# Designed miniproteins, single chains, continued (4), part 14

Each design is a single chain, and the fold is of that chain. pLDDT is the mean over its residues in the fold that is shown.

## One batch from the design tools (miniprotein)

Design m12487
Fold by ESMFold2-Fast:
Structure m12487 (fold): chain A 98 residues (1-98)
Amino acid sequence: MEEKRKEAIEKLEKAHEYTKEGIKAAKEGDLEKAIEYLEKALEYVREAEPVAGDDARSAAELVEEAIEALKEGDIEEAIRKAEIAAFLTIGAIINLEI
C-alpha cells in the first residue's frame, strides 16, 4: 500500500468511527454532541477525498446533510443520511485496498 493511500484509509477509519458516535449521540437525543462528532467525521472524510475520490465525496455530502438535518431538528433524516455516509466510507476504504 502506498503511504498516501494508507493515510487516506486511516482518515476514513476515523471518519467512520466519528460517524458512528454521531449516530449514537443522535439516537440518545444529544444533538449538540451528535453535531460535534459528525463535524469531525466531515473533516476526516474531506481530508481523504483527494485520494479516495467519489465515494468519499458522496459520504462528505451526506454527513453535511445529516448535520443540517440535526440543526433543523430532523433527527430521523439525520440518522438515515449518516448511516448511508458510514456505508460509503467503508466502500471508499475497500476501494483503496484493491
Scores: mean pLDDT 87

Design m12488
Fold by ESMFold2-Fast:
Structure m12488 (fold): chain A 79 residues (1-79)
Amino acid sequence: SAAVEKANKIIDELEKMVQEGASIETLEEFVRKAEEEFNAQIEKIEGVDKSQAEEWKKLREKWLRSAEILIEHHRAKQG
């Protein structure tokens, strides 16, 4: 699934940024831009295939939660 591949790439890139010592602000900006891109894809699909749009929406919720947890862990380790 294209949705699964995109979601996995977002999390992989975020994990790489954390490993490279990116700031919390940089991580949050990356997540914001990734969410905007994901939302743009959902809008394109929603008018054509509701089932595919629903898959993208569920994957958005999942990767956003994973990103939140990852950033929270990174923040805690800096204190």
Scores: mean pLDDT 85

Design m12489
Fold by ESMFold2-Fast:
Structure m12489 (fold): chain A 60 residues (1-60)
Amino acid sequence: GEKAKGAAETAALSAKDGLEAGADPEEILKKVKEQASKSLDEETAKAAIEAVKKAIEEYL
C-alpha cells in the first residue's frame, strides 16, 4: 500500500545517506531489520528492508 511505499522510500534514502557518510552496509541492514520488525506491520517492514537492500546493491 501507500504506507509501505513511503516507508520503503524513506528507508532507502536514509540508507543511502548512511552509506555516503561511511556507515557499514551490514550494520545499516541489521538496524533496519530490527527496527522495521518491531515498529512496522509485516508488509511495510518487508518493503523497507527490500528497499534498503536495493539501495546498498546500487551503491556498491
Scores: mean pLDDT 77

Design m12490
Fold by ESMFold2-Fast:
Structure m12490 (fold): chain A 88 residues (1-88)
Amino acid sequence: DRVEELRKKAEEARELLERYNEKANELGKKAQELLEKAKELEKEGKLEEAKKAKEKARELIMEEATYSVKAIYYSSLALSYEKEIEKL
C-alpha cells in the first residue's frame, strides 16, 4: 500500500514536471520570437514598438523562470518518492 501510494505520487510529480517543462519551453520560444522582432523594429527605427516587444519578452522570460523552478521542484519531489520506495 505505501509503495503503491509513493509510486502514484512519483508519477503525478513526473507528469507535473513534464507539463511545467513544456510550458517553460513554450514561453522561452515566444520570448525569443519577440526579441528577434524587437531587433527588426530597431533596424526600422521603430524604437517605441521595439521597447514594447522587449518588455513583453522580459515578462515571458520571468514566467519561463517560474515554470522552470516548478519543474525543478517536481523533479526533486519525484526523486524523493522514488528513493523512499527503494528503502522499503
Scores: mean pLDDT 89

Design m12491
Fold by ESMFold2-Fast:
Formats: sequence, structure tokens, C-alpha cells
Structure m12491 (fold): chain A 87 residues (1-87)
Amino acid sequence: SAAALAAPLGVYSREGNVSAPAKRVILEVTRVENGKVTFRVRALDAETDVWEEFDLEVEANKDIKVGERFEVDSVAGLRALVEELKA
């Protein structure tokens, strides 16, 4: 069930103002189209030690290719990556 962790990251993809307890996040580019990038995200919950998966679509002005992989250690790191890609 995607209900419990999808909400903070869903708000992040729209508003960008969430704090989710993640200690590792792995992102793989699955689609690049019209200045937008879709990531398949695998996030390790800091409290439960469970891996959760979801898709995240972000704006990107960088030259990014399908299959590229990024790793961050927190939701704050994910936010910083999104801002870097948007610039």
C-alpha cells in the first residue's frame, strides 16, 4: 500500500516543503520528455528500515539521459538535487 509514504513525497513534488524520515534515496531516470524528468525512486525509511518505491516527476534544464542514477542520503538531499536539475 502506497498510502503512508507517498503523501510527503507527493507534496514535495508539488510544493517542495516536506520533511520525510529517509536515510537513503536512490533515483533512476526512467523518462525524459519536454523539460521534465521522471525518476524511479527507492527510499529507505529512517524509522522502519523498509525500502519504498515511487515515481517522481521534476523539471530539468540539465542534459539528462534515461538510465542515469543518483544517490542522496535524505529528503533534503533529494530537494537539493531537484533544485540543481531545475537550474
Scores: mean pLDDT 67

Design m12492
Fold by ESMFold2-Fast:
Structure m12492 (fold): chain A 97 residues (1-97)
Amino acid sequence: AKKLEEAVKRIRELREELRRLLLEIKRLRGEDISKLEEGEEAAKPAAEKVEEVEKKSIEELSKDKEKAEKALKELEEEIKELEEALEAAREELEKLK
């Protein structure tokens, strides 16, 4: 349960940080806002689903260790993808300084 809660929080933090970096890139480039807004909108259902899992299911998942471990592994994979996206966004931002 505790590791699932931490993984969900980490995903939320990474998504918020990625959103802020994308907004900063937009500010520096003056590029089309609609593409950044569409990207943010596409991520919104996933972010809402993560929050839903955090609120209602962590306690129930902790009662079944196998289900909890599978869910944790899926969240850890999503964290890796978000960390890679964050790294790419930071590199783009540094090129625009």
Scores: mean pLDDT 62

Design m12493
Fold by ESMFold2-Fast:
Structure m12493 (fold): chain A 76 residues (1-76)
Amino acid sequence: SMVTSRTKALSVIGRSLLDGESRAASIEKGEAVLRAMGVSAADARATAEDIVNSLLSSNITPRQVASLEKGAKNLE
């Protein structure tokens, strides 16, 4: 589902941004995860950009990223 794909992308993008990677690198990682889960190339890019913009507008913490990573594991 898109919810499952988005949760996995959120965890990967959140970790990338928390580790100090660039916006562009974080988008590429999120896009790759979404595409691996069957999202179209155009939708994967748009979704990854939306996620990055959302996370950059918030003060995401290491604890929040760990919670997202745990949630992503539960989704297979």
Scores: mean pLDDT 81

Design m12494
Fold by ESMFold2-Fast:
Structure m12494 (fold): chain A 68 residues (1-68)
Amino acid sequence: TPVVSPEQLLSAIERLLEAAESQRESDPELARLLSDDTITLANYAIKKYPELSSYLNEIIKRAQEIKA
């Protein structure tokens, strides 16, 4: 199974969130999908690296706000 580092996970999560935020006005459907992916990957990262939970919960909150 491919091993993903915490740094790679954080980078991927942050890029997904930025993409979701950038699409919120121009493509709300895509923004919602990217927000869902951000939440899913962030929850996976919290499970693997609980020490990141405080930061990742803020990311999840921001992604949830994009979906509203």
Scores: mean pLDDT 85

Design m12495
Fold by ESMFold2-Fast:
Structure m12495 (fold): chain A 72 residues (1-72)
Amino acid sequence: SNAALTAQINAAIDEAIKKLEEVDPELGEQARIDVKASSDPVNRARTVAALAKQVPEVAPYAKQLEDLAEQM
């Protein structure tokens, strides 16, 4: 169901932001601000993925977010 997929996307967003905060605290803070600006799960996932791609250690989380967004 779309509700279950939305829950998965939100959980993946939270994980990606936490990883960004660990590796690049400034970029992690930017991700938290940008995510709050949108209520659309797909747009939120793509926004965080774009930031995560900038950090090699977090780039795998970006691919996961893009894959989940593609399923919506």
Scores: mean pLDDT 84

Design m12496
Fold by ESMFold2-Fast:
Structure m12496 (fold): chain A 83 residues (1-83)
Amino acid sequence: KLEELLRRVASPDEAVRLAAVEEARELPPEDRIAVARAATESPFAEVRRAAARVALEAPGRRAAVVGTAAALRLIGDEIDKEL
């Protein structure tokens, strides 16, 4: 299941990537964090937002680190557009 979702997160189709991130919510915390981490590297902003949300909802330090990194990346994207 984890390997399948990691493959889907690498899909060229944005909708397939989003579905994989949402399905990751059903995984144990460690596997959910792995999928979210992979999704934060996505070129699609919506996929990165979904990954940040999923990571922040997971318990533990690893989830907090991944979620914070994703959130800072989203803030950086907004600053680059404004400044």
Scores: mean pLDDT 68

Design m12497
Fold by ESMFold2-Fast:
Structure m12497 (fold): chain A 74 residues (1-74)
Amino acid sequence: GLEADLAFHREVRKALEEAKKNNVTLSDEEIDALADRFAAASPEEQVAMLKELAKKYSAENLARIIHRARARAG
């Protein structure tokens, strides 16, 4: 519910802040593949993916992965 959504939004914000230090970019194909994987993942797996992606990729790419995954989750 709302509590789980708020907790997830906090993890997204933390991941985006950490990713600001990175300037490694992904191709559109890689972003789509990660978005599909993220959309199929459980909430716990999504948080783990956010933490791993935030260590490697730019905040812009991480935001694009999250945006595309949410569009798929409908």
Scores: mean pLDDT 81

Design m12498
Fold by ESMFold2-Fast:
Structure m12498 (fold): chain A 72 residues (1-72)
Amino acid sequence: DLTREQALRAARRLIEEGVLVDLARRVIELLESGEADTGREAARMAARELGLPGSVADGFVELMRQVLEEER
């Protein structure tokens, strides 16, 4: 349910905080290139490319949601 715009903002903040930086950078690349349309799709693709389990991708999506909730 994270839009491309929301996922990009959340991933950039996670990079600033030093959290899952390699995954966050790849998520940004996939969203900016249009290879992924949502934060969940980008996180799953990035995790697969980096050899990380799908549970890491799901956790990253949850962290992105938490970052956006904290901005409210």
Scores: mean pLDDT 83

Design m12499
Fold by ESMFold2-Fast:
Structure m12499 (fold): chain A 62 residues (1-62)
Amino acid sequence: MKLIVKAIEDYEAKKPDELTLKKGDILLVTEVVDEYYLKAKNLKTGEEGLVPRKVLELLEEL
């Protein structure tokens, strides 16, 4: 299952495997990692990495 999500706030990466996000960024979720993190591709920058679930809003389920 693939999800399209939107960043609801800015997020600064704290680890090399995390993405830095700007509010309003649209991401394609590629993997559900755990309770706190998803693996996603930022559709604006093309970068892929871990993002915290708490800063994301579900837009579309594919």
Scores: mean pLDDT 81

Design m12501
Fold by ESMFold2-Fast:
Structure m12501 (fold): chain A 60 residues (1-60)
Amino acid sequence: MEAGLRALAEGREEEAIREFERAIERDPTDALAWLQLGQLLASLGRDEEAARYWARAEAL
Protein backbone atom coordinates (compact mmCIF):
# COMPACT_ATOMS: atom_id res chain seq x y z
CA MET A 1 0.00 0.00 0.00
CA GLU A 2 2.66 2.60 0.93
CA ALA A 3 4.62 1.88 -2.28
CA GLY A 4 1.46 2.42 -4.34
CA LEU A 5 0.63 5.67 -2.55
CA ARG A 6 4.21 6.90 -3.07
CA ALA A 7 4.09 6.11 -6.80
CA LEU A 8 0.74 7.94 -7.08
CA ALA A 9 2.14 10.99 -5.24
CA GLU A 10 5.05 11.06 -7.70
CA GLY A 11 2.69 10.90 -10.72
CA ARG A 12 3.67 7.34 -11.68
CA GLU A 13 0.13 6.13 -12.31
CA GLU A 14 0.95 2.78 -13.97
CA GLU A 15 3.41 1.91 -11.19
CA ALA A 16 0.79 2.89 -8.59
CA ILE A 17 -1.76 0.53 -10.21
CA ARG A 18 0.83 -2.28 -10.18
CA GLU A 19 1.73 -1.70 -6.52
CA PHE A 20 -1.92 -1.61 -5.40
CA GLU A 21 -2.54 -4.84 -7.35
CA ARG A 22 0.40 -6.41 -5.49
CA ALA A 23 -1.02 -5.24 -2.15
CA ILE A 24 -4.38 -6.86 -2.99
CA GLU A 25 -2.61 -10.07 -4.11
CA ARG A 26 -0.74 -10.26 -0.78
CA ASP A 27 -3.84 -9.35 1.31
CA PRO A 28 -7.18 -9.55 -0.54
CA THR A 29 -8.94 -8.26 2.62
CA ASP A 30 -7.06 -4.92 2.53
CA ALA A 31 -10.09 -2.70 1.89
CA LEU A 32 -7.88 0.40 1.67
CA ALA A 33 -5.91 -1.07 -1.25
CA TRP A 34 -9.15 -1.83 -3.12
CA LEU A 35 -10.44 1.69 -2.38
CA GLN A 36 -7.21 3.38 -3.49
CA LEU A 37 -7.06 1.38 -6.73
CA GLY A 38 -10.70 2.28 -7.44
CA GLN A 39 -10.01 5.98 -6.83
CA LEU A 40 -6.95 5.88 -9.10
CA LEU A 41 -8.87 4.14 -11.89
CA ALA A 42 -11.66 6.74 -11.63
CA SER A 43 -9.09 9.55 -11.94
CA LEU A 44 -7.89 7.89 -15.17
CA GLY A 45 -11.44 7.84 -16.59
CA ARG A 46 -11.85 4.09 -16.04
CA ASP A 47 -15.10 4.59 -14.13
CA GLU A 48 -16.62 1.13 -14.68
CA GLU A 49 -13.50 -0.58 -13.32
CA ALA A 50 -13.34 1.92 -10.44
CA ALA A 51 -16.95 1.12 -9.46
CA ARG A 52 -16.14 -2.62 -9.32
CA TYR A 53 -13.14 -2.07 -7.02
CA TRP A 54 -15.13 0.27 -4.74
CA ALA A 55 -17.94 -2.32 -4.50
CA ARG A 56 -15.36 -4.95 -3.50
CA ALA A 57 -13.87 -2.67 -0.83
CA GLU A 58 -17.36 -2.07 0.63
CA ALA A 59 -18.02 -5.85 0.71
CA LEU A 60 -14.87 -6.48 2.78
Scores: mean pLDDT 77

Design m12502
Fold by ESMFold2-Fast:
Structure m12502 (fold): chain A 58 residues (1-58)
Amino acid sequence: IKVTVDLELDPSVSPEAQELHIATLESILRRNPDKVDALLAEIASTSKVATRVDVTVE
């Protein structure tokens, strides 16, 4: 399963931090495709710097 995460973060967050967050989320989702919905809910509640999260699973 190919997972792509498009994450829009607060502009005050550094570009390096944004890239790290995206890479971490993609890694977690690739390892747990059956739990994507639960993981997204957890990430949304934990990451107060994320303003929008869009996930594509192929």
Scores: mean pLDDT 61

Design m12503
Fold by ESMFold2-Fast:
Structure m12503 (fold): chain A 66 residues (1-66)
Amino acid sequence: SAEREERLRGVNRVANEAYERLSKVLSDEEAQLKAAEIAAEFWELTRTVSLEEARERARKRLEELA
């Protein structure tokens, strides 16, 4: 299940990056909720698109919120 493991690592990385960046502009609670939302969107996208494409969409989403 290398594919599943790679996706799970991706979710964790996206969640951590989103929280780190959003916590600078949002409240801690809002940053946590938004990071979780972005990570969940990333996970769902990885079921249909490549990890690279999912990562790009997560980046765009994060920039929209910054």
Scores: mean pLDDT 83

Design m12504
Fold by ESMFold2-Fast:
Structure m12504 (fold): chain A 62 residues (1-62)
Amino acid sequence: SMAEKRAELAEKLVEVLNLPPASAQRIADSVPDEKIDEVLELLEKVKRGEATPEEVVNFIKS
């Protein structure tokens, strides 16, 4: 479900970008449903060294 994906997004923002849980939750809640899967993929790429945290932030803001 989208609620489960959004919870996963909040958890990965804490894990990958080292954000405080409250900040990660606010950011996750602000992401449109249609962007969630791509943001999750970008976070996996950041974890592998294939993308930057700035690319994630820029994509969310776009």
Scores: mean pLDDT 84

Design m12505
Fold by ESMFold2-Fast:
Structure m12505 (fold): chain A 75 residues (1-75)
Amino acid sequence: EDKRLAADLYHALGHLDLKRGDYEGAVESFRKALELYEEAGEPRPDVYRDLAIAYEKLGKTEEAQEWRKKAEELA
């Protein structure tokens, strides 16, 4: 439960970072959320899509496409 709650908080922080234009911070927050969701045994394709958005905002188009593909495979 606590790992899932922590993951939800990092996921929310990532969204806040995106709104603030802190795309590097968004990647870090979303990656932490992903790690915690994986530890909790909960697949979250929405977090993969959010990572793709953050990478796209950083101009890392190749990485963004990889994360989108991963999200589709999990959904």
Scores: mean pLDDT 84

Design m12506
Fold by ESMFold2-Fast:
Structure m12506 (fold): chain A 87 residues (1-87)
Amino acid sequence: MEEEELWELLLKAGEAIVNGDYEKASEYLRKAGLEEAAKAPLAAKKAKETGDEKYREEALRGLGVALDRVRELVRKRGLEHLLAAPR
């Protein structure tokens, strides 16, 4: 997958999460090849609804995978300095 396509899918997933569309966020993360991260939005929703620790753990695991990939792409795109000092 091209890095530009991966970045666009990650942005769409983040936008879906902000809009409360966890199913759509999961779909975008799956399309990005981040299968473990794709479980995070749905697990977070279930953790909030049920209070079950297993869903919280699944959400945190998937979130970690997604954040690692975002950091890698931010570094490759040279956007680290913009996140540190946005103008």
Scores: mean pLDDT 73

Design m12507
Fold by ESMFold2-Fast:
Structure m12507 (fold): chain A 58 residues (1-58)
Amino acid sequence: MKIMRAVKDFDTGLPTFLALKVGDEVEVLKEVNENFWLAKSLKTGEVGYVGKSFLEEV
């Protein structure tokens, strides 16, 4: 299981994307492309896309 942490706020307002605040942790489920992962928020349990540049490895 790969856990990553948000290094900056990420909120696109789109239902297919995760809304994250700095410090929120996610489980990476799948690599989508060069720029995006499909991840699950450990805080909310929601699954959605997140930008790779918004996360760091824990």
Scores: mean pLDDT 82

Design m12508
Fold by ESMFold2-Fast:
Structure m12508 (fold): chain A 120 residues (1-120)
Amino acid sequence: SAKEEAYAKAKALLDEMIAELDRIEAQIAASTDEIEREELKNEAARLAAETAGEILNLLRRNLSDEEMVEVLKRLGEEVAARNPRITLTVSVENGKLILTVKITFADGEVVTVTNEFNIE
């Protein structure tokens, strides 16, 4: 089905993002330079924003708004199962779909990326 195909493709994008975030976290842990660590955290934020945008574009092209929300919720559960420091949440508020990616680094710093669009 279109929904299962879109889910599989979006999951592949998330898998790539999680692998790259693991690489970035390893570099942060190995770094002794505060500026380098900040740059790596900014790289993680940009990666999350790019991946979220690509997933949203993929889903909205192929799915209804209802199917999109269902797939995004399933992806959030998948991410939580693979890395508890990464949270992907979807909410529908005031006629908008809101997709939030939250990354918690080993030092406790949090980066949040939010994408919003109208669904009416």
Scores: mean pLDDT 85

Design m12509
Fold by ESMFold2-Fast:
Structure m12509 (fold): chain A 79 residues (1-79)
Amino acid sequence: MVDDLKTKAESLREGAEGAREAGNYEMAGEAYEKAGELYLRAGDKKKAAELYRLAAEAYEKAGNLEKAEEMRRKAEEAE
């Protein structure tokens, strides 16, 4: 259900923010990526794009440049 997907996505986004603040950028990237996927499935393309951009930034800070580029591409495609 859309509400279920958005609730789970928000929980993941909050977890990603906590991980980012703690310097766990890889974990933050994974959580933002998953939240973006859930918003995309819920039909909220704008929110999905925002979360994919946050995932890209987190992965780049983690040194995972391949995942960062993948997330930037997904953000552009979601718009």
Scores: mean pLDDT 84

Design m12510
Fold by ESMFold2-Fast:
Structure m12510 (fold): chain A 63 residues (1-63)
Amino acid sequence: SSLEETKKFLEKRLEEAKKKAEERGDSKTVEELDKLLDRLKKAKTPSQVTAIALEFISVELES
C-alpha cells in the first residue's frame, strides 16, 4: 500500500481512539493521541509510520 493510504488509515484510527478517550474523560490519553496525530502528519517514511503505530498500540494497552 502507498504511504499516503497507510497514513490516512492510521489517522482515522487515532482520531476514533481520541474520540473514545474524550467520551470517557481520559485527558492524558487524548493528549498522547494528539501528539501521535501531529507526528503522523510530519511522517515521511514507512519506518516513521510504523513507529507511530507501535506507540499507538502502547497507548491503547496503557489506557
Scores: mean pLDDT 85

Design m12511
Fold by ESMFold2-Fast:
Structure m12511 (fold): chain A 78 residues (1-78)
Amino acid sequence: PEVVVETLERAAREGVITEEQARRLRELALKLLAEGASPEEIALAVFDEAVKLGLSLQQAAEVAGRVLRALLEAQRKA
């Protein structure tokens, strides 16, 4: 769970997304993680929500890709 929070907070600090967008995406990703969703399912949901929050397709893909990478790396280390 922490890797998703850190990833989205870093994206907000870098100006890729706003703090409000990071909060919404974090809440969604953590909910899906608790439900047992796969990294790929979480990344797709984050992409869809990011687009709904007003992010461009490129920004949404960047954020979703960062979340996917973080989750896959965490899964390998578990």
Scores: mean pLDDT 83

Design m12512
Fold by ESMFold2-Fast:
Structure m12512 (fold): chain A 80 residues (1-80)
Amino acid sequence: LEELIRRLREAVERGDLEGAVRELERLAEKLRELGYEELAEELREAARQLRALAEAGKDDLALRVARQAIRLAERFLREA
C-alpha cells in the first residue's frame, strides 16, 4: 500500500499526469480489495477529475487534485 502511494507521489513529482492517473487507479483498486470501499470510491473520483483536467490542459489543477488524493490516502492510513 505504501509502495503504491510512493509510486503515485513520484509520478506527481515528475509531472507525469498519465502515470498519476494509472497509479491513483491502482491505489483505489487495492484499497477496495482491502475493504476500504468509501476511500477507494473517493480516489476513483479523483482519478476521473485528474484525467479530465489533464485532457483540458489544466495541469496545475490536475496536480492539485493528485496531491489532495495523496494527502487523503496518507491521512486515512495513519488513522486506520
Scores: mean pLDDT 83

Design m12513
Fold by ESMFold2-Fast:
Structure m12513 (fold): chain A 85 residues (1-85)
Amino acid sequence: MDVAESEAARRALEAAREALRLAKTKKSLSLAIAAALKAAGASFLLRLAKERGEDASSPLAQEGERVAEEALRLAEEAIRLAREA
């Protein structure tokens, strides 16, 4: 199986799933959805870089890692807001 997921992308997907499970307000739900979409996008970019034979220093791989980190941040914020509600 062609697994192009970095540790950051995997953590972002896991955090986004937890954020969606905990979401009880429109704000936490919106952030959880944004996190899930960005995590999926990061996985797509990293897979595309691998399919093109690009290494971890390539622009596509670097963008995938940046999007994964942003997704993780959004998921953590969504979880925080859900716990405050």
Scores: mean pLDDT 78

Design m12514
Fold by ESMFold2-Fast:
Structure m12514 (fold): chain A 65 residues (1-65)
Amino acid sequence: EEDLKEGIKLLVEKLGGSEEEAKKAAEAVKNKDYETAQEIVQKLGKKTKNSEAASEAGGLIVAGA
């Protein structure tokens, strides 16, 4: 169960999803709600990569934080 939860979280992150989306997908898998998990993955497939982490990293470099 924990293993599947971590697996789906990593998959969502690899697809460019946010940590919040990863947590939602992991919770859905834990509750055996595979429909919700699949919807999140499909939505991320349409987004391809959201690059939110790249934008935040750029801000940190500029700010020196």
Scores: mean pLDDT 63

Design m12515
Fold by ESMFold2-Fast:
Structure m12515 (fold): chain A 62 residues (1-62)
Amino acid sequence: MVGDVYQALKDQPKLGPYSLELKKGEKVEVLKVLNDDFVLAKSLETGETGVVGRSFLEKVEK
C-alpha cells in the first residue's frame, strides 16, 4: 500500500485542516497507513498531502 498509486472512487471534500480534497478519478500516492480507515496520501495532480479515507481509494493497476 505505501508507495502504491490509487485513484479516488468518488469526490472527497476537505473535511478539516489535515484532510485532502479529492475529485473522482484523481490519483494519489500513499505515503503512510495511519489506521484501518485512513491513509496519508499525496495528490499527483495538485501535489497536496493529507488524510484520505481508505474506502475512497482504488489501486491503479495499469
Scores: mean pLDDT 77

Design m12516
Fold by ESMFold2-Fast:
Order: sequence, then C-alpha cells, then structure tokens
Structure m12516 (fold): chain A 66 residues (1-66)
Amino acid sequence: GMDDKIAEAAKKASKETGIPLEKAAAAIQLLVENPEATPEEIAKATGISVKQASTIKKIAEEAGLI
C-alpha cells in the first residue's frame, strides 16, 4: 500500500543521496503530507542540502507519492 511505497522511496532516497534512512523517510513523509513543498523547505525541515531534497522530491514523484 501507501506505506510500502513510502518505505521503498525512502530506501532509494537514502541510497541515491547518501543521507541516513531516517532523514530520507522524514523528507518523503513531509512530501506526502505537503506535495507542494519546495526543495528549500524540505532541506530546512530535515537538515539536508537543497540538492539532496531535489533528488528526494524527484524520487517521490517517480514513485507516484506526489
């Protein structure tokens, strides 16, 4: 279901960006709750770079979460 997609997207995001799985999961969850969130907002909320946040947002879009 949705939770399985979030978990898989978080794992992919962690692998692609090198950030801890916990931070990747938090960023994915923020995007699911706020699909309009900008990479800058995600980066500020999770303590990652804007580039990492942009990659995570793309992964969430490709996974059909947003």
Scores: mean pLDDT 84

Design m12517
Fold by ESMFold2-Fast:
Structure m12517 (fold): chain A 100 residues (1-100)
Amino acid sequence: GAAARAEMLGGAGAVAAAAGAAAGTAEGAAIGGEGAARGAEQAAEAAEGAEGGEAAERAAEGAARAAEAAAERATGEGARRALEGAERAREAAEEARRRG
């Protein structure tokens, strides 16, 4: 029914949002560490909203790796922010693994 479809779209939408955020993190890395941090944080929130699973774990791990790569290219505050975003995404990936 419509309610079950909305719940499925909520979970699928969260995973799709996490994948989009991971892609956005890679794009944001070209602009700086803050953009990468924000993308990784959004991916973490989306993965948490998906209530776990392998797709949520992979999306969050992807976002964490992209933010870590951005930190290597950034300096000072940008590097610190990118690393904070990466840690947030890694925690979300671990939780997705525990729930799945």
Scores: mean pLDDT 69

Design m12518
Fold by ESMFold2-Fast:
Structure m12518 (fold): chain A 75 residues (1-75)
Amino acid sequence: SEYEALLKRSQEEAMRIEQEDFEKLQEEVRREDPTATPELVESEAIQKRGEKRARLAKENAEMEDLLRQRRVLEE
């Protein structure tokens, strides 16, 4: 149950971030170029979202790796 709660929180957070970022990115693209086609807006938003996700994933992975290494070294 605790595991399910953690997974649910992670999924909700990921979904919220994805939704907020995607909408913001689409709005940003549309604001910069209101004449942009829906295809272009979605394409650019997907690319920008991918970049942000990659960065967050890398930072999270690095932090998890550091915590794992710290545990081994200290204990």
Scores: mean pLDDT 74

Design m12519
Fold by ESMFold2-Fast:
Structure m12519 (fold): chain A 93 residues (1-93)
Amino acid sequence: MENPRLTTGDIRRELEAYEEMFPDRSLAEKLRRIAREVIGLEDADLADGDRELSPEQQRAYLEALSEYLREEAEKYREEAKRRAKEHRERLER
């Protein structure tokens, strides 16, 4: 089993992955804000790629990320409901 500690490079790769997964949803921007405000990592810090996070920073980051993703999932469900309603209204016209 590998070291469970996150590095700045791990966070950078996660940001890049989410930017690809959620284009136009500003998720990457939100995650950069979490990194900066919750754990004090700026874009230059993330670019270094191998600085290990403290256990406290890692926990704070993962908790903030988990909460944000939960909220985003709720938005996706509401958007799906809205699109289903719009489709139904088009069929009625």
Scores: mean pLDDT 67

Design m12520
Fold by ESMFold2-Fast:
Structure m12520 (fold): chain A 60 residues (1-60)
Amino acid sequence: SSLEREVELALAIMKATIARRAGDLEGAIEALERALELAEDDPELKAELEKELEEVKREL
């Protein structure tokens, strides 16, 4: 259902935030890539997540 996808998307975004705060850049990248897969129908959110992913990759 769409609700399950929304919950999983929110969880992926939370995981990315936690990983980034902990300095786990690889974990943050993994979580952001998962969030991008789940945000397929939200072009504005996809653009924000892609920008965050590029920022994290630059920190590696």
Scores: mean pLDDT 84

Design m12521
Fold by ESMFold2-Fast:
Structure m12521 (fold): chain A 79 residues (1-79)
Amino acid sequence: SEELEELREKTREFLEKEFEEAKEKGKEALEELKKALEERLEYIEEKEKEEGVTEKMKIEKELLEEYIKRIEEELKKLE
């Protein structure tokens, strides 16, 4: 439980930093970040099918989906 919460916090901190940096750089950086996060999400979904679902995968997937949505919102504001 504590281990998983620490993982969630560290992953969120990493994604928040990447998101803020991409926002500063503009549309192209946000589009590139979105693609990278989408590719990571697809990779996790494939691993879930092969190895089964772990709590670590659920946490990472939730955070990736959250940040993909936030990037989509920022991209809509820029267009």
Scores: mean pLDDT 87

Design m12522
Fold by ESMFold2-Fast:
Structure m12522 (fold): chain A 59 residues (1-59)
Amino acid sequence: AVGTFTATEDFPAVAADVLSLKVGDKVTVLAVLDDTWVKATSLVTGETGLVPKNLLSPV
């Protein structure tokens, strides 16, 4: 894993492979896919999906 990050904004799931987040949710980043998207697991829900990279702040 790349590390643990915190969501800085609410992010609703808009596609089937996208992870839904609330501000303050912690995620474990598994892989950086490109400059826009990372693959992460929510520590709140246990779901894995795509998250916008700019939404995440290091913990």
Scores: mean pLDDT 76

Design m12523
Fold by ESMFold2-Fast:
Structure m12523 (fold): chain A 61 residues (1-61)
Amino acid sequence: MLTDEDLEELAEYTAELKVKLLKKQNPNISEEELEEFYKKEFERTLAELKAIRAEAEARAA
């Protein structure tokens, strides 16, 4: 099972990739919008990963 540190690193990496893709698709997007998008994606992805891990741990018990 992945540790909290692993989940945070994965969420950060995923959010960074999505920001890079969004910037490439929308070159005129503002830096403020990119930063807001990053924060939302990071929080969403981290929450999903933690929920998936908790569900897997509950099923393994």
Scores: mean pLDDT 81

